# Designed miniproteins, single chains, continued (5), part 28

Each design is a single chain, and the fold is of that chain. pLDDT is the mean over its residues in the fold that is shown.

## One batch from the design tools (miniprotein)

Design m16947
Fold by ESMFold2-Fast:
Structure m16947 (fold): chain A 100 residues (1-100)
Amino acid sequence: SQADQYLDQGRQYLLQGDYDTAIQYFQQSISLDPRNSRSWFWLGSAYYNLGDLDSAINYFTRSISLGTGDLRRTSLVILADAYLAQGDTDLAQQARDQYR
């Protein structure tokens, strides 16, 4: 789909370290398919790499609510790490408890 094409383009820019361009493509993907958990995951990953943990947490939480399987588990692991980076040990443990 066009949403998947925007997602793939965003991932390409993310891997090059062009986070601003990656974010723009992920937002375009989300605009076309707001239920695509992968787009929310990669948007969260871009913000995580920028050190914007608040935005990363919000977007990983969206990915978890929409996703299943491996992506949901990966999002939960990174969400727990983001909470730990902010000093929120209780929220990090709650995310870990959802992993299993």
Scores: mean pLDDT 88

Design m16948
Fold by ESMFold2-Fast:
Structure m16948 (fold): chain A 88 residues (1-88)
Amino acid sequence: SMEEKVKEQILEEIKEMEKELEALRREVATLDPSDPHAQRALELLKEAEKLLEEARKAAEKDPKEALKLVSEAWKLLHEAQTEISQAK
């Protein structure tokens, strides 16, 4: 069904975002941990991880909620990328 297809697409998006999150975590690990931008990036990545975990759980029962959580996590990942760029 279209509903099942949407669910699978959400799960694929979450998987790709989890890969991006791990890549950003590795990048933060190369930064000075005392840099406030590095600290902020780490905080944003932790929050994004929680949202992706919630989105994965929501995907089965409420695809609309899962999409909202994915969108919120994407914004946090983008903000973390910006913070990382300023720490370099």
Scores: mean pLDDT 87

Design m16949
Fold by ESMFold2-Fast:
Structure m16949 (fold): chain A 85 residues (1-85)
Amino acid sequence: SAVEEKAKEVIARVGELSPVAAEEVQKTVDEIFKMEPSDREAHAQLLGKTVLEISKVLSREQTLAVADEMMEFLHFLHIEESKKK
């Protein structure tokens, strides 16, 4: 699916910044795919927890870059979900 392809692109870009962050983002994406696709609040809470965890091992600049990639993924997911009638 387009969402799965977008997830792979985001994880690949995060991996260029940090392999450890890419592993954490992969786990978060896997959990999001197990959640209800319309549950935007749950997705946002999980993203926030992931950003807090990676902030313990990454610089502020790297953490913000990863957060931006994850926000792009959630935005794409929500747009694709909104196309369903």
Scores: mean pLDDT 83

Design m16950
Fold by ESMFold2-Fast:
Structure m16950 (fold): chain A 67 residues (1-67)
Amino acid sequence: SLREELERLLRRALEERRPVSAAAAHDLIQNVDNLPSLEGLESGLAAARAEGDEELAALIEKLIQQQ
């Protein structure tokens, strides 16, 4: 599920010292049943890209494209 994927990515981001990616993943987990606005998703994407979290970035890109 999306929640399980995000929880895995959150744990990995924390382990790899990517606090901004971890925060983005955590925010998505909190709102998984009512995903954030396009602006919120784009903010999360920028956060993931800034820390080189390619897997989280790819997942957020898919969520944006499904809008």
Scores: mean pLDDT 82

Design m16951
Fold by ESMFold2-Fast:
Structure m16951 (fold): chain A 65 residues (1-65)
Amino acid sequence: SEEARKAIEKAKKKTTPQEVVDTLARFAAESGSPELTRLLQRAARLADQGKSVEEIIAEMEKEVA
C-alpha cells in the first residue's frame, strides 16, 4: 500500500533499528492498516534479533513489492 511505502521511506532515514520500529509504530497507529501492523511486528522481531537498519529495510521492501 502507499502508506506502507511512505512508512518504509521514512524508516530508511533512521540510524538505529529501534528508530525504524518507532517510525513504523507511529504510521501503524495513525493508519490502522493491518499491513503496517504486520510490518511493525516483523521489524520489531528483526531488531530484537540484532539485524541492522539496512537488513530490516530490505526485508520490509520484499514484503511490499
Scores: mean pLDDT 82

Design m16952
Fold by ESMFold2-Fast:
Structure m16952 (fold): chain A 78 residues (1-78)
Amino acid sequence: SLLTPEQIRAARERVLAVVPEEARPIVAEVLDHAAEAPASIEEIEGRVYAALRLHFSDEEAERIAELVRRVLAEVAAE
């Protein structure tokens, strides 16, 4: 299923609260871009991972992307 732009925007602060401070600007940019159109959780998770890999280890990027995915899944279920 796809998240609406409104759902992505609603999840933004909750996502940023659970990710490391150093990752917040990168994650915020990905979420803001994703909120331009409906997007799947898997698509957003992949974009977060790809962006974070430029600045973090693969393992850290995967963990942070999974945190983002979990929050988005919770918002989608509401």
Scores: mean pLDDT 84

Design m16953
Fold by ESMFold2-Fast:
Structure m16953 (fold): chain A 119 residues (1-119)
Amino acid sequence: SMREELVKKFLELFPDFRDTLLSSSDEELERQKEVLEILLEQEPDNIYYLIQLVAIYAKLSKEEEALKTLREIFERFPENLELLKSFVAMVVDILRELGKEELAEKLEKEYERLLEELE
C-alpha cells in the first residue's frame, strides 16, 4: 500500500525510530519531551525536533499537543511535505499497533486537512 511505502521511506532515514518509540516508557518519553523542548528553544527551526515531539505527544496520548505541533510544522515547513507524509504514516502505524486507533484516525484527518490548505 502507499502507507507501507511511506513507512519504509521514513525507516530508511530513521531506522531505529519505531523500535525506540515503542520500547520507551512513559517516564522516558516525558524526559525526552523536556529535552526536545529545551533544544527547540535553542534551534526553533529544527523540523526534526518538532517531528519527534509530535510522535512523543501521540504515544503519551497528549492529543491536543500532538495536533497543535503537527499544525505548526505544516505552517513553518511546507517544503518538507515528503518527509512529513512519511513521518505521519509511521506515527499512525505505531499508534494503531499500540491500539490507539481513535488518535491515529484524528492525526490522519488533521494531516489530510493541512495538505488541502497548502493548495
Scores: mean pLDDT 79

Design m16954
Fold by ESMFold2-Fast:
Structure m16954 (fold): chain A 62 residues (1-62)
Amino acid sequence: SKLELEQQALDLSEYLAQNPDLSVEEKLELARQLVELVAQLNNLSQEQKDQAIAAMESRILG
């Protein structure tokens, strides 16, 4: 279970890195999924998760 979540997070992170030409909408959706996986792995609070999502969205939007 935990190893499967780690693999999913790594695969999604690599997919985002290898596909820079994805639409902004697709990047935002996938980034949110990545944050959800990382939050589950690290038992992040809702506030920490929201901050991580906001940071990822800011990075993607520039």
Scores: mean pLDDT 82

Design m16955
Fold by ESMFold2-Fast:
Structure m16955 (fold): chain A 94 residues (1-94)
Amino acid sequence: SNKPRSPEERKEIEEKAETFNRIVEALEEGEEKALELARKSPLEERALTLLGVLLKLGLLTSEEVKELNKKIINKEITEEDVEELEKRVEEALA
């Protein structure tokens, strides 16, 4: 972690940090607000926001968190994965 990062790597880290801050702010306002943000977000950011809601509600196992986080990091997250997460959030808020 002491080695200098490329400008491209720095930009990616900065963008991820900004995304994380937006998700945290939405979660502080409430789960419904976070769901609204998720619906307006691109696929990876939508998955992260929905994961945050389900984690806040205590509805994810450690195994599910690890599996979904791995998919997000590897850019393997699918629309089907996100639809399943969104359905779980909607059922929890019903």
Scores: mean pLDDT 78

Design m16956
Fold by ESMFold2-Fast:
Structure m16956 (fold): chain A 107 residues (1-107)
Amino acid sequence: SNEEQIKILEELKKKIEELYEEYSKSLSPEAQKKAGEMVEAVKIGIDTMIELIKEGKKISNEEVENIAKQAIDYLNKVKAESKDPKLQEFADEVIKLIKETAEKLIS
């Protein structure tokens, strides 16, 4: 249902925010800023999907996959440009959450 899809997306947003709070305790100020930028970019994508669902627009499996792929590609780029192992761990955990959420939305 549309309500269940919105709930799944809101839970993803909450989990990413909780991950950021936990990781920020051990990140350098520069890495914390980059992690925050990753969180902001992913949250914009989530909020866009929630708005489309609320407007009664059908989000296709292909659109879910494309949005997830764009977010994952961006996170992998930031991860590759960083030498901070903790920031790389954070990016991997966010990517995992995005993949798991996309699978739930498609099923």
Scores: mean pLDDT 85

Design m16957
Fold by ESMFold2-Fast:
Structure m16957 (fold): chain A 72 residues (1-72)
Amino acid sequence: SMLKELADAMEASDIEKAIEIYGKIEGWSEKEIKRLLKIYKDMKEGKEMEPKEAREMDKLLVKIRELALKAR
């Protein structure tokens, strides 16, 4: 189950894997998943981010966490 894989990734604090799995669950393109992974990596490294991208990532991480909790 992709939901179980998402929950397992979140428990392991593997946020990059969680983003990839969530994107697959939502039916996102590989290009979109790679774009979001780049935004997350830039955020993790403390790089200056555009406010729109920062908000998009914050919303994504909330959705991932909520879905992972429902899978438990």
Scores: mean pLDDT 85

Design m16958
Fold by ESMFold2-Fast:
Structure m16958 (fold): chain A 96 residues (1-96)
Amino acid sequence: SLPKFSKEITLDDIVYLIEYFKKAGLSKEEILAFIFGVLRNSKVDISEFKDKIPDATSIYFLLGSLYKFTGNKEEALKLVKDLLNEDIDSVLKKYL
């Protein structure tokens, strides 16, 4: 079943999705490039990532979460970079 999209998205949900993408075999550079493309409102051909990304709903869930917490694209990218380069606990302390 597809993940249910929620307006009450938490920072833990974002962390879960980033770890899920890592487990699916995406490099941090691929995750950043993908998120950058989506946040810039460019049409990313999701089929190129289908074998690595579990489903399209997870991407929209992540995008919604990033916009909810950051309010802009630059802050959203910073959050993703922090999650890829730092321990999860360190990132949680910055936003909690």
Scores: mean pLDDT 55

Design m16959
Fold by ESMFold2-Fast:
Structure m16959 (fold): chain A 100 residues (1-100)
Amino acid sequence: SAEEEETAELLVKAFYGMVHFARVEGISREELIEIITRETGIPRSTAREIIDLIEEDEDNEENRKRVFELMLEAVRELGLTPEDMFAAWEALEELVRKRR
């Protein structure tokens, strides 16, 4: 539906932001996968694929389209919400705070 597609697009933007934040703050790929899997219920393999696509080339339209398809699937199959992604973001910020 249009509402599911709009939600998926918001989640794509959030995921790109989290990958960028993790890169800047020195959070490892494995730590990011652990947090996303725990907070969102996205399978580890799916989270890994999304991170790899974003890290390979953040400006790549085909990679962005694949990330969108995976997020749309997560919205439809897992009921993934913006609130779940907010929880993942808060967990990343807390991890950074504990290192300081």
Scores: mean pLDDT 86

Design m16960
Fold by ESMFold2-Fast:
Structure m16960 (fold): chain A 114 residues (1-114)
Amino acid sequence: SEAARERAEELVRKVEEIVPLSERVKEALVRALQNLPVPKLSEEELEELLKAYEAVRDKLSPEDANLLWEALLRIMEASEAPEELIEKLIESIPDERVRAELLAWFEARKLEKE
């Protein structure tokens, strides 16, 4: 919806005020925040996203910070990101309960793929 797109673009704009984003990374974030299919990003672009999240997480509202890491996780999954990058994202989440739940989910998912 147009309203969902406007909210996604506003959050990305807030991130860009702190950390510049490449066009490909910005497009993926806008799409992920709308729950749309996202393009596969390179490992370099995924690391750019993780660094951006780490730089902005303490400067965003808790709601916006949660929307942002959820979008990053979706992008990382769609991009078949290395497990090390997914673990770094989860470890960067300041909420200990959310971090523990995601680590348990990630470990369970790894066991199913083995």
Scores: mean pLDDT 83

Design m16961
Fold by ESMFold2-Fast:
Structure m16961 (fold): chain A 100 residues (1-100)
Amino acid sequence: MEELEKLFEELLALGDQLVAIARSKGDEETALEVEILIGLMRISYAVGKLTNDPVFAAEQLIKYGERLVEIARSLGDDDLAAQIEALVKKIKELLKKLKE
């Protein structure tokens, strides 16, 4: 739970950077998509916490995180894409432990 919260907060911070990058390029449509994904991640984490279902929360964060990787690459920010991908990998490792 505490480890998932840390990864969740780090993923949100990278998402906020991606919104700023999209806006700096005048890509308001992509910025809005990232803000929606951030909102969905917040809702999924809150639902997982309220229902004591960290597996659900982790699975949703992986799904939305993988979409953020695609968006970062589409914006030409391979370094940010790699950072998000590394966090998604850490969430996948945590999910494996949660299913034990």
Scores: mean pLDDT 88

Design m16962
Fold by ESMFold2-Fast:
Structure m16962 (fold): chain A 87 residues (1-87)
Amino acid sequence: SVIEEVRKMLEKLKEIKNDKSLSDEEKRIYSEIALQELIELANELGLEELAERLREVLKKSQTLSADEQMELAIETLEEVIEELEKL
């Protein structure tokens, strides 16, 4: 299911956040990839308003520190799971 796919992305990001072997730059890249994958998924589902909101989140995330960007990405994935569960 789509919800299961997003939950797997969330689990992976939480693991990346706690991985002490990864640089801040690597963590930033993983956060951006997760948000981009989420935008693509929203587009495939025809959720145009969600996709637009996610593009704004991605843009905002690029102005933040690596830690703040990771937290924003995790929070965004959790919010999207809740929204998809209501469909």
Scores: mean pLDDT 87

Design m16963
Fold by ESMFold2-Fast:
Structure m16963 (fold): chain A 75 residues (1-75)
Amino acid sequence: SPADALVAAALEAFRAALEELVRYAKANNEPDIRERVADAIATRAALLSRRLSPEQVEALRAAMERAAEEILAAA
């Protein structure tokens, strides 16, 4: 469905943006990005709340949180 495609695209865009943020933070010796990551997840979920059902927004938020845990652990 168009909504499923939007969720997949949003998650992929978030992963790419977070990987860039991690690279930037490491290059600039930034000590903690957790607050920035949490804010990015909240902002992205809120922006999509008008285009997705509440259940899809919650699923996307949870998927972004899992992606953030994976990327930050690998960093």
Scores: mean pLDDT 83

Design m16964
Fold by ESMFold2-Fast:
Structure m16964 (fold): chain A 83 residues (1-83)
Amino acid sequence: NAAREAIVERLREMAQLSPGYSNPAVQAAQEAFLDAVKEGDRDAAVKALMAESILSGLYNAAALTPETAAKILDALLHQAESA
């Protein structure tokens, strides 16, 4: 699906701007997230976002929960679709 691949590419660009992208462990977590988005596996995408913690600096939440991560995922997908 070309539209989903475009969203994944945009999310990859956004991830490269995140603090810590130069860390190989963060890169591995980001690839797991992008793969989950590409396959449409929402549960895996939420878990990868939580493990990555790449978005922790974008909000003032004390802890990243699955519910919060799911809302962040929805916001990221919407932003990527709008690019």
Scores: mean pLDDT 68

Design m16965
Fold by ESMFold2-Fast:
Structure m16965 (fold): chain A 120 residues (1-120)
Amino acid sequence: SVIEEIIKKMLEIKDLVIKLDTLMEEYLKTKDPAKAEEAQRALEKVIEKVEELYELIKPYLSEEELKKVEELIEEMKKLRKEIIEALKKGDYQKAHELLKKFIEVVNELLGIIHNVIERL
């Protein structure tokens, strides 16, 4: 069912966010460029999965929810760009702070989708 596919994608996003946070913490500790590259790939995968989730849930969103979800996706894309720039500059602390904001935005989006599913 569509609901089962939505739940599956939400869980995949949650797992990717946990992986991304772990990779960023390892990068801060080790300064290993390979961890930064893995974190960047995980960041791109989160956005890819969020866009896939958005296409599935879009027909079930109210006008207010649609606008809010689109705003959150745009904020995630802006934060992704800023995180990548911070990583390229070796600004570990800035990259980590921006990642925390990114995770908060993802969690807000997942909360909206969860509420939508509960009324389906």
Scores: mean pLDDT 88

Design m16966
Fold by ESMFold2-Fast:
Structure m16966 (fold): chain A 79 residues (1-79)
Amino acid sequence: MKGEELIRKAREALQKAREALKSGNYDEALKYVDEAFELIREALRLYKKGELTPEQYDEVLRLQGEVTRLYAEILKKKK
């Protein structure tokens, strides 16, 4: 299902962003954060079409919160 695939890819991008942050590669971390945000936006578009389950929607909102917190942490460390 497309929703499951988008959620999986968003989790993978988030994990890669965390790994890049840990290694001090802030530009790489921001690239993966942007990728995760785009995947989350696509998943939210599927929700508006009625193509996500309630469980998938809850997962997308949780991922959005995690990506947003990581983005703030990267920006704080980059400057």
Scores: mean pLDDT 84

Design m16967
Fold by ESMFold2-Fast:
Structure m16967 (fold): chain A 107 residues (1-107)
Amino acid sequence: GPKEEIKKLLEEIEKLAKELILAALKGDLEKAEELLKELKKKIEELKKLVLENLDEETAEKIIKLLDEIEETAQELIEAAKKGDILRLIGLSLRLIGLLLDLERLVS
């Protein structure tokens, strides 16, 4: 049902975000940019499912977290491009925290 589809899409988002962090830490910026494009696609798919299947209050909270995940992933790649290793680490930890918050809302 819709909850199983939401959970599957969340797992795909978590996998893409982790792969993006690893690519950025390795300095593989081309791979990190490609993973960001796929992450954005999965975020838009999850936003649609959430709006169609969950109550307005829960949907709004999830969409806010998804926007923060996308923004953090973009900032993480920009930090990697600049060689700002401390910012890259901090944004990676923030991204993991946002994914944990998202998992708690959809569980």
Scores: mean pLDDT 90

Design m16968
Fold by ESMFold2-Fast:
Structure m16968 (fold): chain A 89 residues (1-89)
Amino acid sequence: DLLKEIKDLVKRMRTLIMDELIRTEGLKPEQVEQLRQLIKDGSKEGIETEKKAIELILKGIKDGREPDGYAEASRLILDWLRKQIEKLK
């Protein structure tokens, strides 16, 4: 099921981007826990961000522009995660 594979891919992208942001931003353990809770509980914005990321990847595959779809999806996730981190400061 392609949709399931793309959903799993988006979830992995989110985890990898988040882990790298935790490292590069130097988040304290308490801030990391707060960030994980914000992501795990899923705000409406978080859910919509994941949906849009999935749609971008699927559209990229359909249109033969997979690299563009992956780039747009990862940028969308990165921008959303950065907004969550700003709430911890």
Scores: mean pLDDT 82

Design m16969
Fold by ESMFold2-Fast:
Structure m16969 (fold): chain A 95 residues (1-95)
Amino acid sequence: NELEKLKEKAKNTKTFEEAAKVVLETQELIRKKAANGEISVEEGHEALMEVMLLAAKSVAKEKLKKGELTHLSEEEQINLSLSEILKEMERILNK
């Protein structure tokens, strides 16, 4: 239920900052569920990767609509978006 809500939030992210916040919220939920024995570490990792990929795809599509990233392939757009989300997560955690 909570994980499905986070997947929906990820699909509706418009910026790398919004995407980073959703991924961090997902990490916290997974950490709590794993600590309580509700999910395995592997299940948690798979769920986190899914949310991260959904967020990256959502932001990439928004960038493409604005004429950004148009010179990149879909795979390159997603990989760049994933990199930018990770950088934004680090900035949020270190601020």
Scores: mean pLDDT 85

Design m16970
Fold by ESMFold2-Fast:
Structure m16970 (fold): chain A 91 residues (1-91)
Amino acid sequence: REEELKRLIEELRRLAEEGKKKVEELQKKSGIKPSEEELKQIEEEVEKVIELLRKEGKEILAEALEALREEKGPLEVAYALMALGAKAAAA
């Protein structure tokens, strides 16, 4: 379990970096930066996703996302979720 959690956290950190770079590219092209209101909505959505994963029995994934949130904040978790969602859609 601990090894699985550690591996998943490392994977989510990499996905967060990928997602962040993509968002930064889009921000450079559009000149748009997230507002305080948008950041608050992102934080609320991250909390909802983590709770939903726990309710669905995906405890290890939920714990990995919580660990990333505690280290980096909710925005980095949102980047990881965006990258993970894009990868799932491509599969």
Scores: mean pLDDT 75

Design m16971
Fold by ESMFold2-Fast:
Structure m16971 (fold): chain A 61 residues (1-61)
Amino acid sequence: KTKVKLLEDGKLSGRVEQDLKAGDIIEVSEDFEVARDENGTIRIIDHKTNNVLETKDYEIV
């Protein structure tokens, strides 16, 4: 599994939204896509869970 560390505050959105902060580490499946929306927010879309991780900056750990 890929681990994503947030470098800025963010949100994990699926059926229910969860607030995240800088320093949080979220696991994503191997089937993920990275996109950037019109507001400059980076969206990491996990196609297996349908969860979307939103933040302005991240790193893979």
Scores: mean pLDDT 81

Design m16972
Fold by ESMFold2-Fast:
Structure m16972 (fold): chain A 77 residues (1-77)
Amino acid sequence: SSMEINKLKIQAEASLGVMEISAAVYLKLNKPEEALKHLEKEKKKMKQWMDENNVPQDVKDEFLKQVDELIKQVKSS
């Protein structure tokens, strides 16, 4: 249902927010390579969680796109 899809989307957005904060902390510590490794590991963990919880493909694709954009931003820092 649209309501259930929205709940899954909110959970994915919350996870992305935590990843953004973690990346910012690593960058503040002058550890950009550690930030990238952390984001890649969290991306894989979230992808597995989404697969195991039958998250709709469009929600999964949007989350992964946002994570990839975050990774690109960290690389450009």
Scores: mean pLDDT 83

Design m16973
Fold by ESMFold2-Fast:
Structure m16973 (fold): chain A 107 residues (1-107)
Amino acid sequence: SPQKKALLETNMLLGSLVLDLATRRVLNDPTVNTKSFQDLIDTLKKYLPLFSDEIKAKAEQVIALLQELIQLQKNKAPNDVIFQKQDQLMDKAQELSNLVDKEIREM
């Protein structure tokens, strides 16, 4: 189904995001991959109408955090502020990934 394809692709992209963020935290690297974040925002927005209300709400939270991080990097925010927002993004991305995985398994 189109919904199942959207969920599978979303889950794969979220896994890549979480791995990138975790790696950057270990390296103390505050760099935001703006292109990668924008590509993920665009993909999530494309798939929003195919998601359940619960997944849609979490996806919108992840989109907002991605947009905030892009803006924080553009404004050259302090590293501690960027790291705190990256930690929030990682938590919300993991929550979204868990919901997506659950819905795929219940299909």
Scores: mean pLDDT 89

Design m16974
Fold by ESMFold2-Fast:
Structure m16974 (fold): chain A 92 residues (1-92)
Amino acid sequence: GTPLEYLERAREHLRRAREKIEKGAPLRDVAEDAVLAAAHALRAGVPRAARHALEAANAALSGDSPEQLERALEHIERALEEVERAIEELRR
């Protein structure tokens, strides 16, 4: 795959992780999407997006408190911002 294809896959997994949090899906499933997003972001050469995605996975696996869910969601949003910036930079 190309870096752009990896970033698009990372974005898809991050959006799924966000939707799963919003729908109250199992946190293991949220963590799985976040880890897959991190792997794709790393392959695309965007380590900041990968770090935020891994932090989201750690937060999701650390418990189901409102604070941990909020932290997971914040890291997903930050990972999405880094992925979107990288996509825009590659489309120049």
Scores: mean pLDDT 88

Design m16975
Fold by ESMFold2-Fast:
Structure m16975 (fold): chain A 88 residues (1-88)
Amino acid sequence: VTTAVFELGDTSGPGIAALEKLLHLEPDGVLDKDLKAALEARGLNVGELDEVGDEEVIEAIKGLQKSLGLKPDGKIDAEATKAMLSKL
């Protein structure tokens, strides 16, 4: 399996779906209550994600990367995805 590098310019799409896969959630591509709960379970503050925005999703990804000991660049690529999955 390969996950190409993609830029998170859509909070309801491939970026959200990839994040849901990293957290072992259904990859529906929607920023919802279950995704927020999974991020909070990893110690990420997502309480302000009530209004969906690209910056908020990027910050959540950076926080997840930092919590897993990865470089917090807000990008999801094949190496980062594999590393996150191995730690989750």
Scores: mean pLDDT 58

Design m16976
Fold by ESMFold2-Fast:
Structure m16976 (fold): chain A 60 residues (1-60)
Amino acid sequence: MSLEEVKQQIVAKVQAFMKETNVTYVASYGVSDSSVPANIVKWKLESLETGRVKTEYVTR
């Protein structure tokens, strides 16, 4: 999967999270985790207002 495709998936997940939680600001970042297979990208979505965190996994 290309970097562009991974980026589009993350954007869609961020938008869905914002809609579900009615939050304006969401910090999204990739986590380099050696316990996760190299073809899996681990991402965290963090609400700066509520402190709620959601973990997402995307195939690369």
Scores: mean pLDDT 73

Design m16977
Fold by ESMFold2-Fast:
Structure m16977 (fold): chain A 104 residues (1-104)
Amino acid sequence: PDMLAKLAEALARQILAMGPEEARAQMNRLAPVLQSSENAREAMLSALRENLGTSLRSVEVILTELANIWPRLTREAELMLEAARRFPGDSEKAREELEKRLEE
């Protein structure tokens, strides 16, 4: 559980550094693991929340693929994308905006 969460977090950061096409391919490779492990999904989501300012296109790809395998995430994914678009290059402000919107 702990090691899988750390691996998912490291992979999320690595995927965020990729271009959107490569990010999509990697997410497709990870889909079976993410479908079977809530801990992996939560770890990847947590890494995204902390890195919303890194690459809007890669964030968009990862959130879309996560929402496809985790439909409960759809509302939060929309709010994360809004926060990322509002504060490009500033992960802390994007996260603060997300937290504010989740409290509505």
Scores: mean pLDDT 77

Design m16978
Fold by ESMFold2-Fast:
Structure m16978 (fold): chain A 75 residues (1-75)
Amino acid sequence: PVVVRTGKKLSEEELRKIEAEALRENLEKLYKKLEEKVGKEEAKKIMLEMLKNLLKTEENPEVIKVLKEKIAELE
């Protein structure tokens, strides 16, 4: 019995999805820390500016999707 996933290299698509998921988690943690330090309104403004700047230079379409979704949630 062989587990299909165990010895396989991750595909480009799988890596892009993993990066997008990791970014989503990191953005949530960053927002919470910013909210604690500068308050909700300022944290939201900082996050929006950062997300918009990331979107300008991002090449990973899965990450672009996460950035757009987070921008929409914060606006």
Scores: mean pLDDT 76

Design m16979
Fold by ESMFold2-Fast:
Structure m16979 (fold): chain A 56 residues (1-56)
Amino acid sequence: VMPQQQRAEYIGQYLATQGYNPTQAQLQTFIDATEDAKDQVELTKRLEKLSKVLLP
């Protein structure tokens, strides 16, 4: 499992590069929803799916 700090930083950067400006609450939701991600590849796949649902 990825360290929480590393996961949080990656999520923030990923969403910014995709053109999103998430609130702190939205960022926390993504962090919590990806708690079981094993590595950056798995995390990225989950973020692609979640961003379509949580950030329409």
Scores: mean pLDDT 77

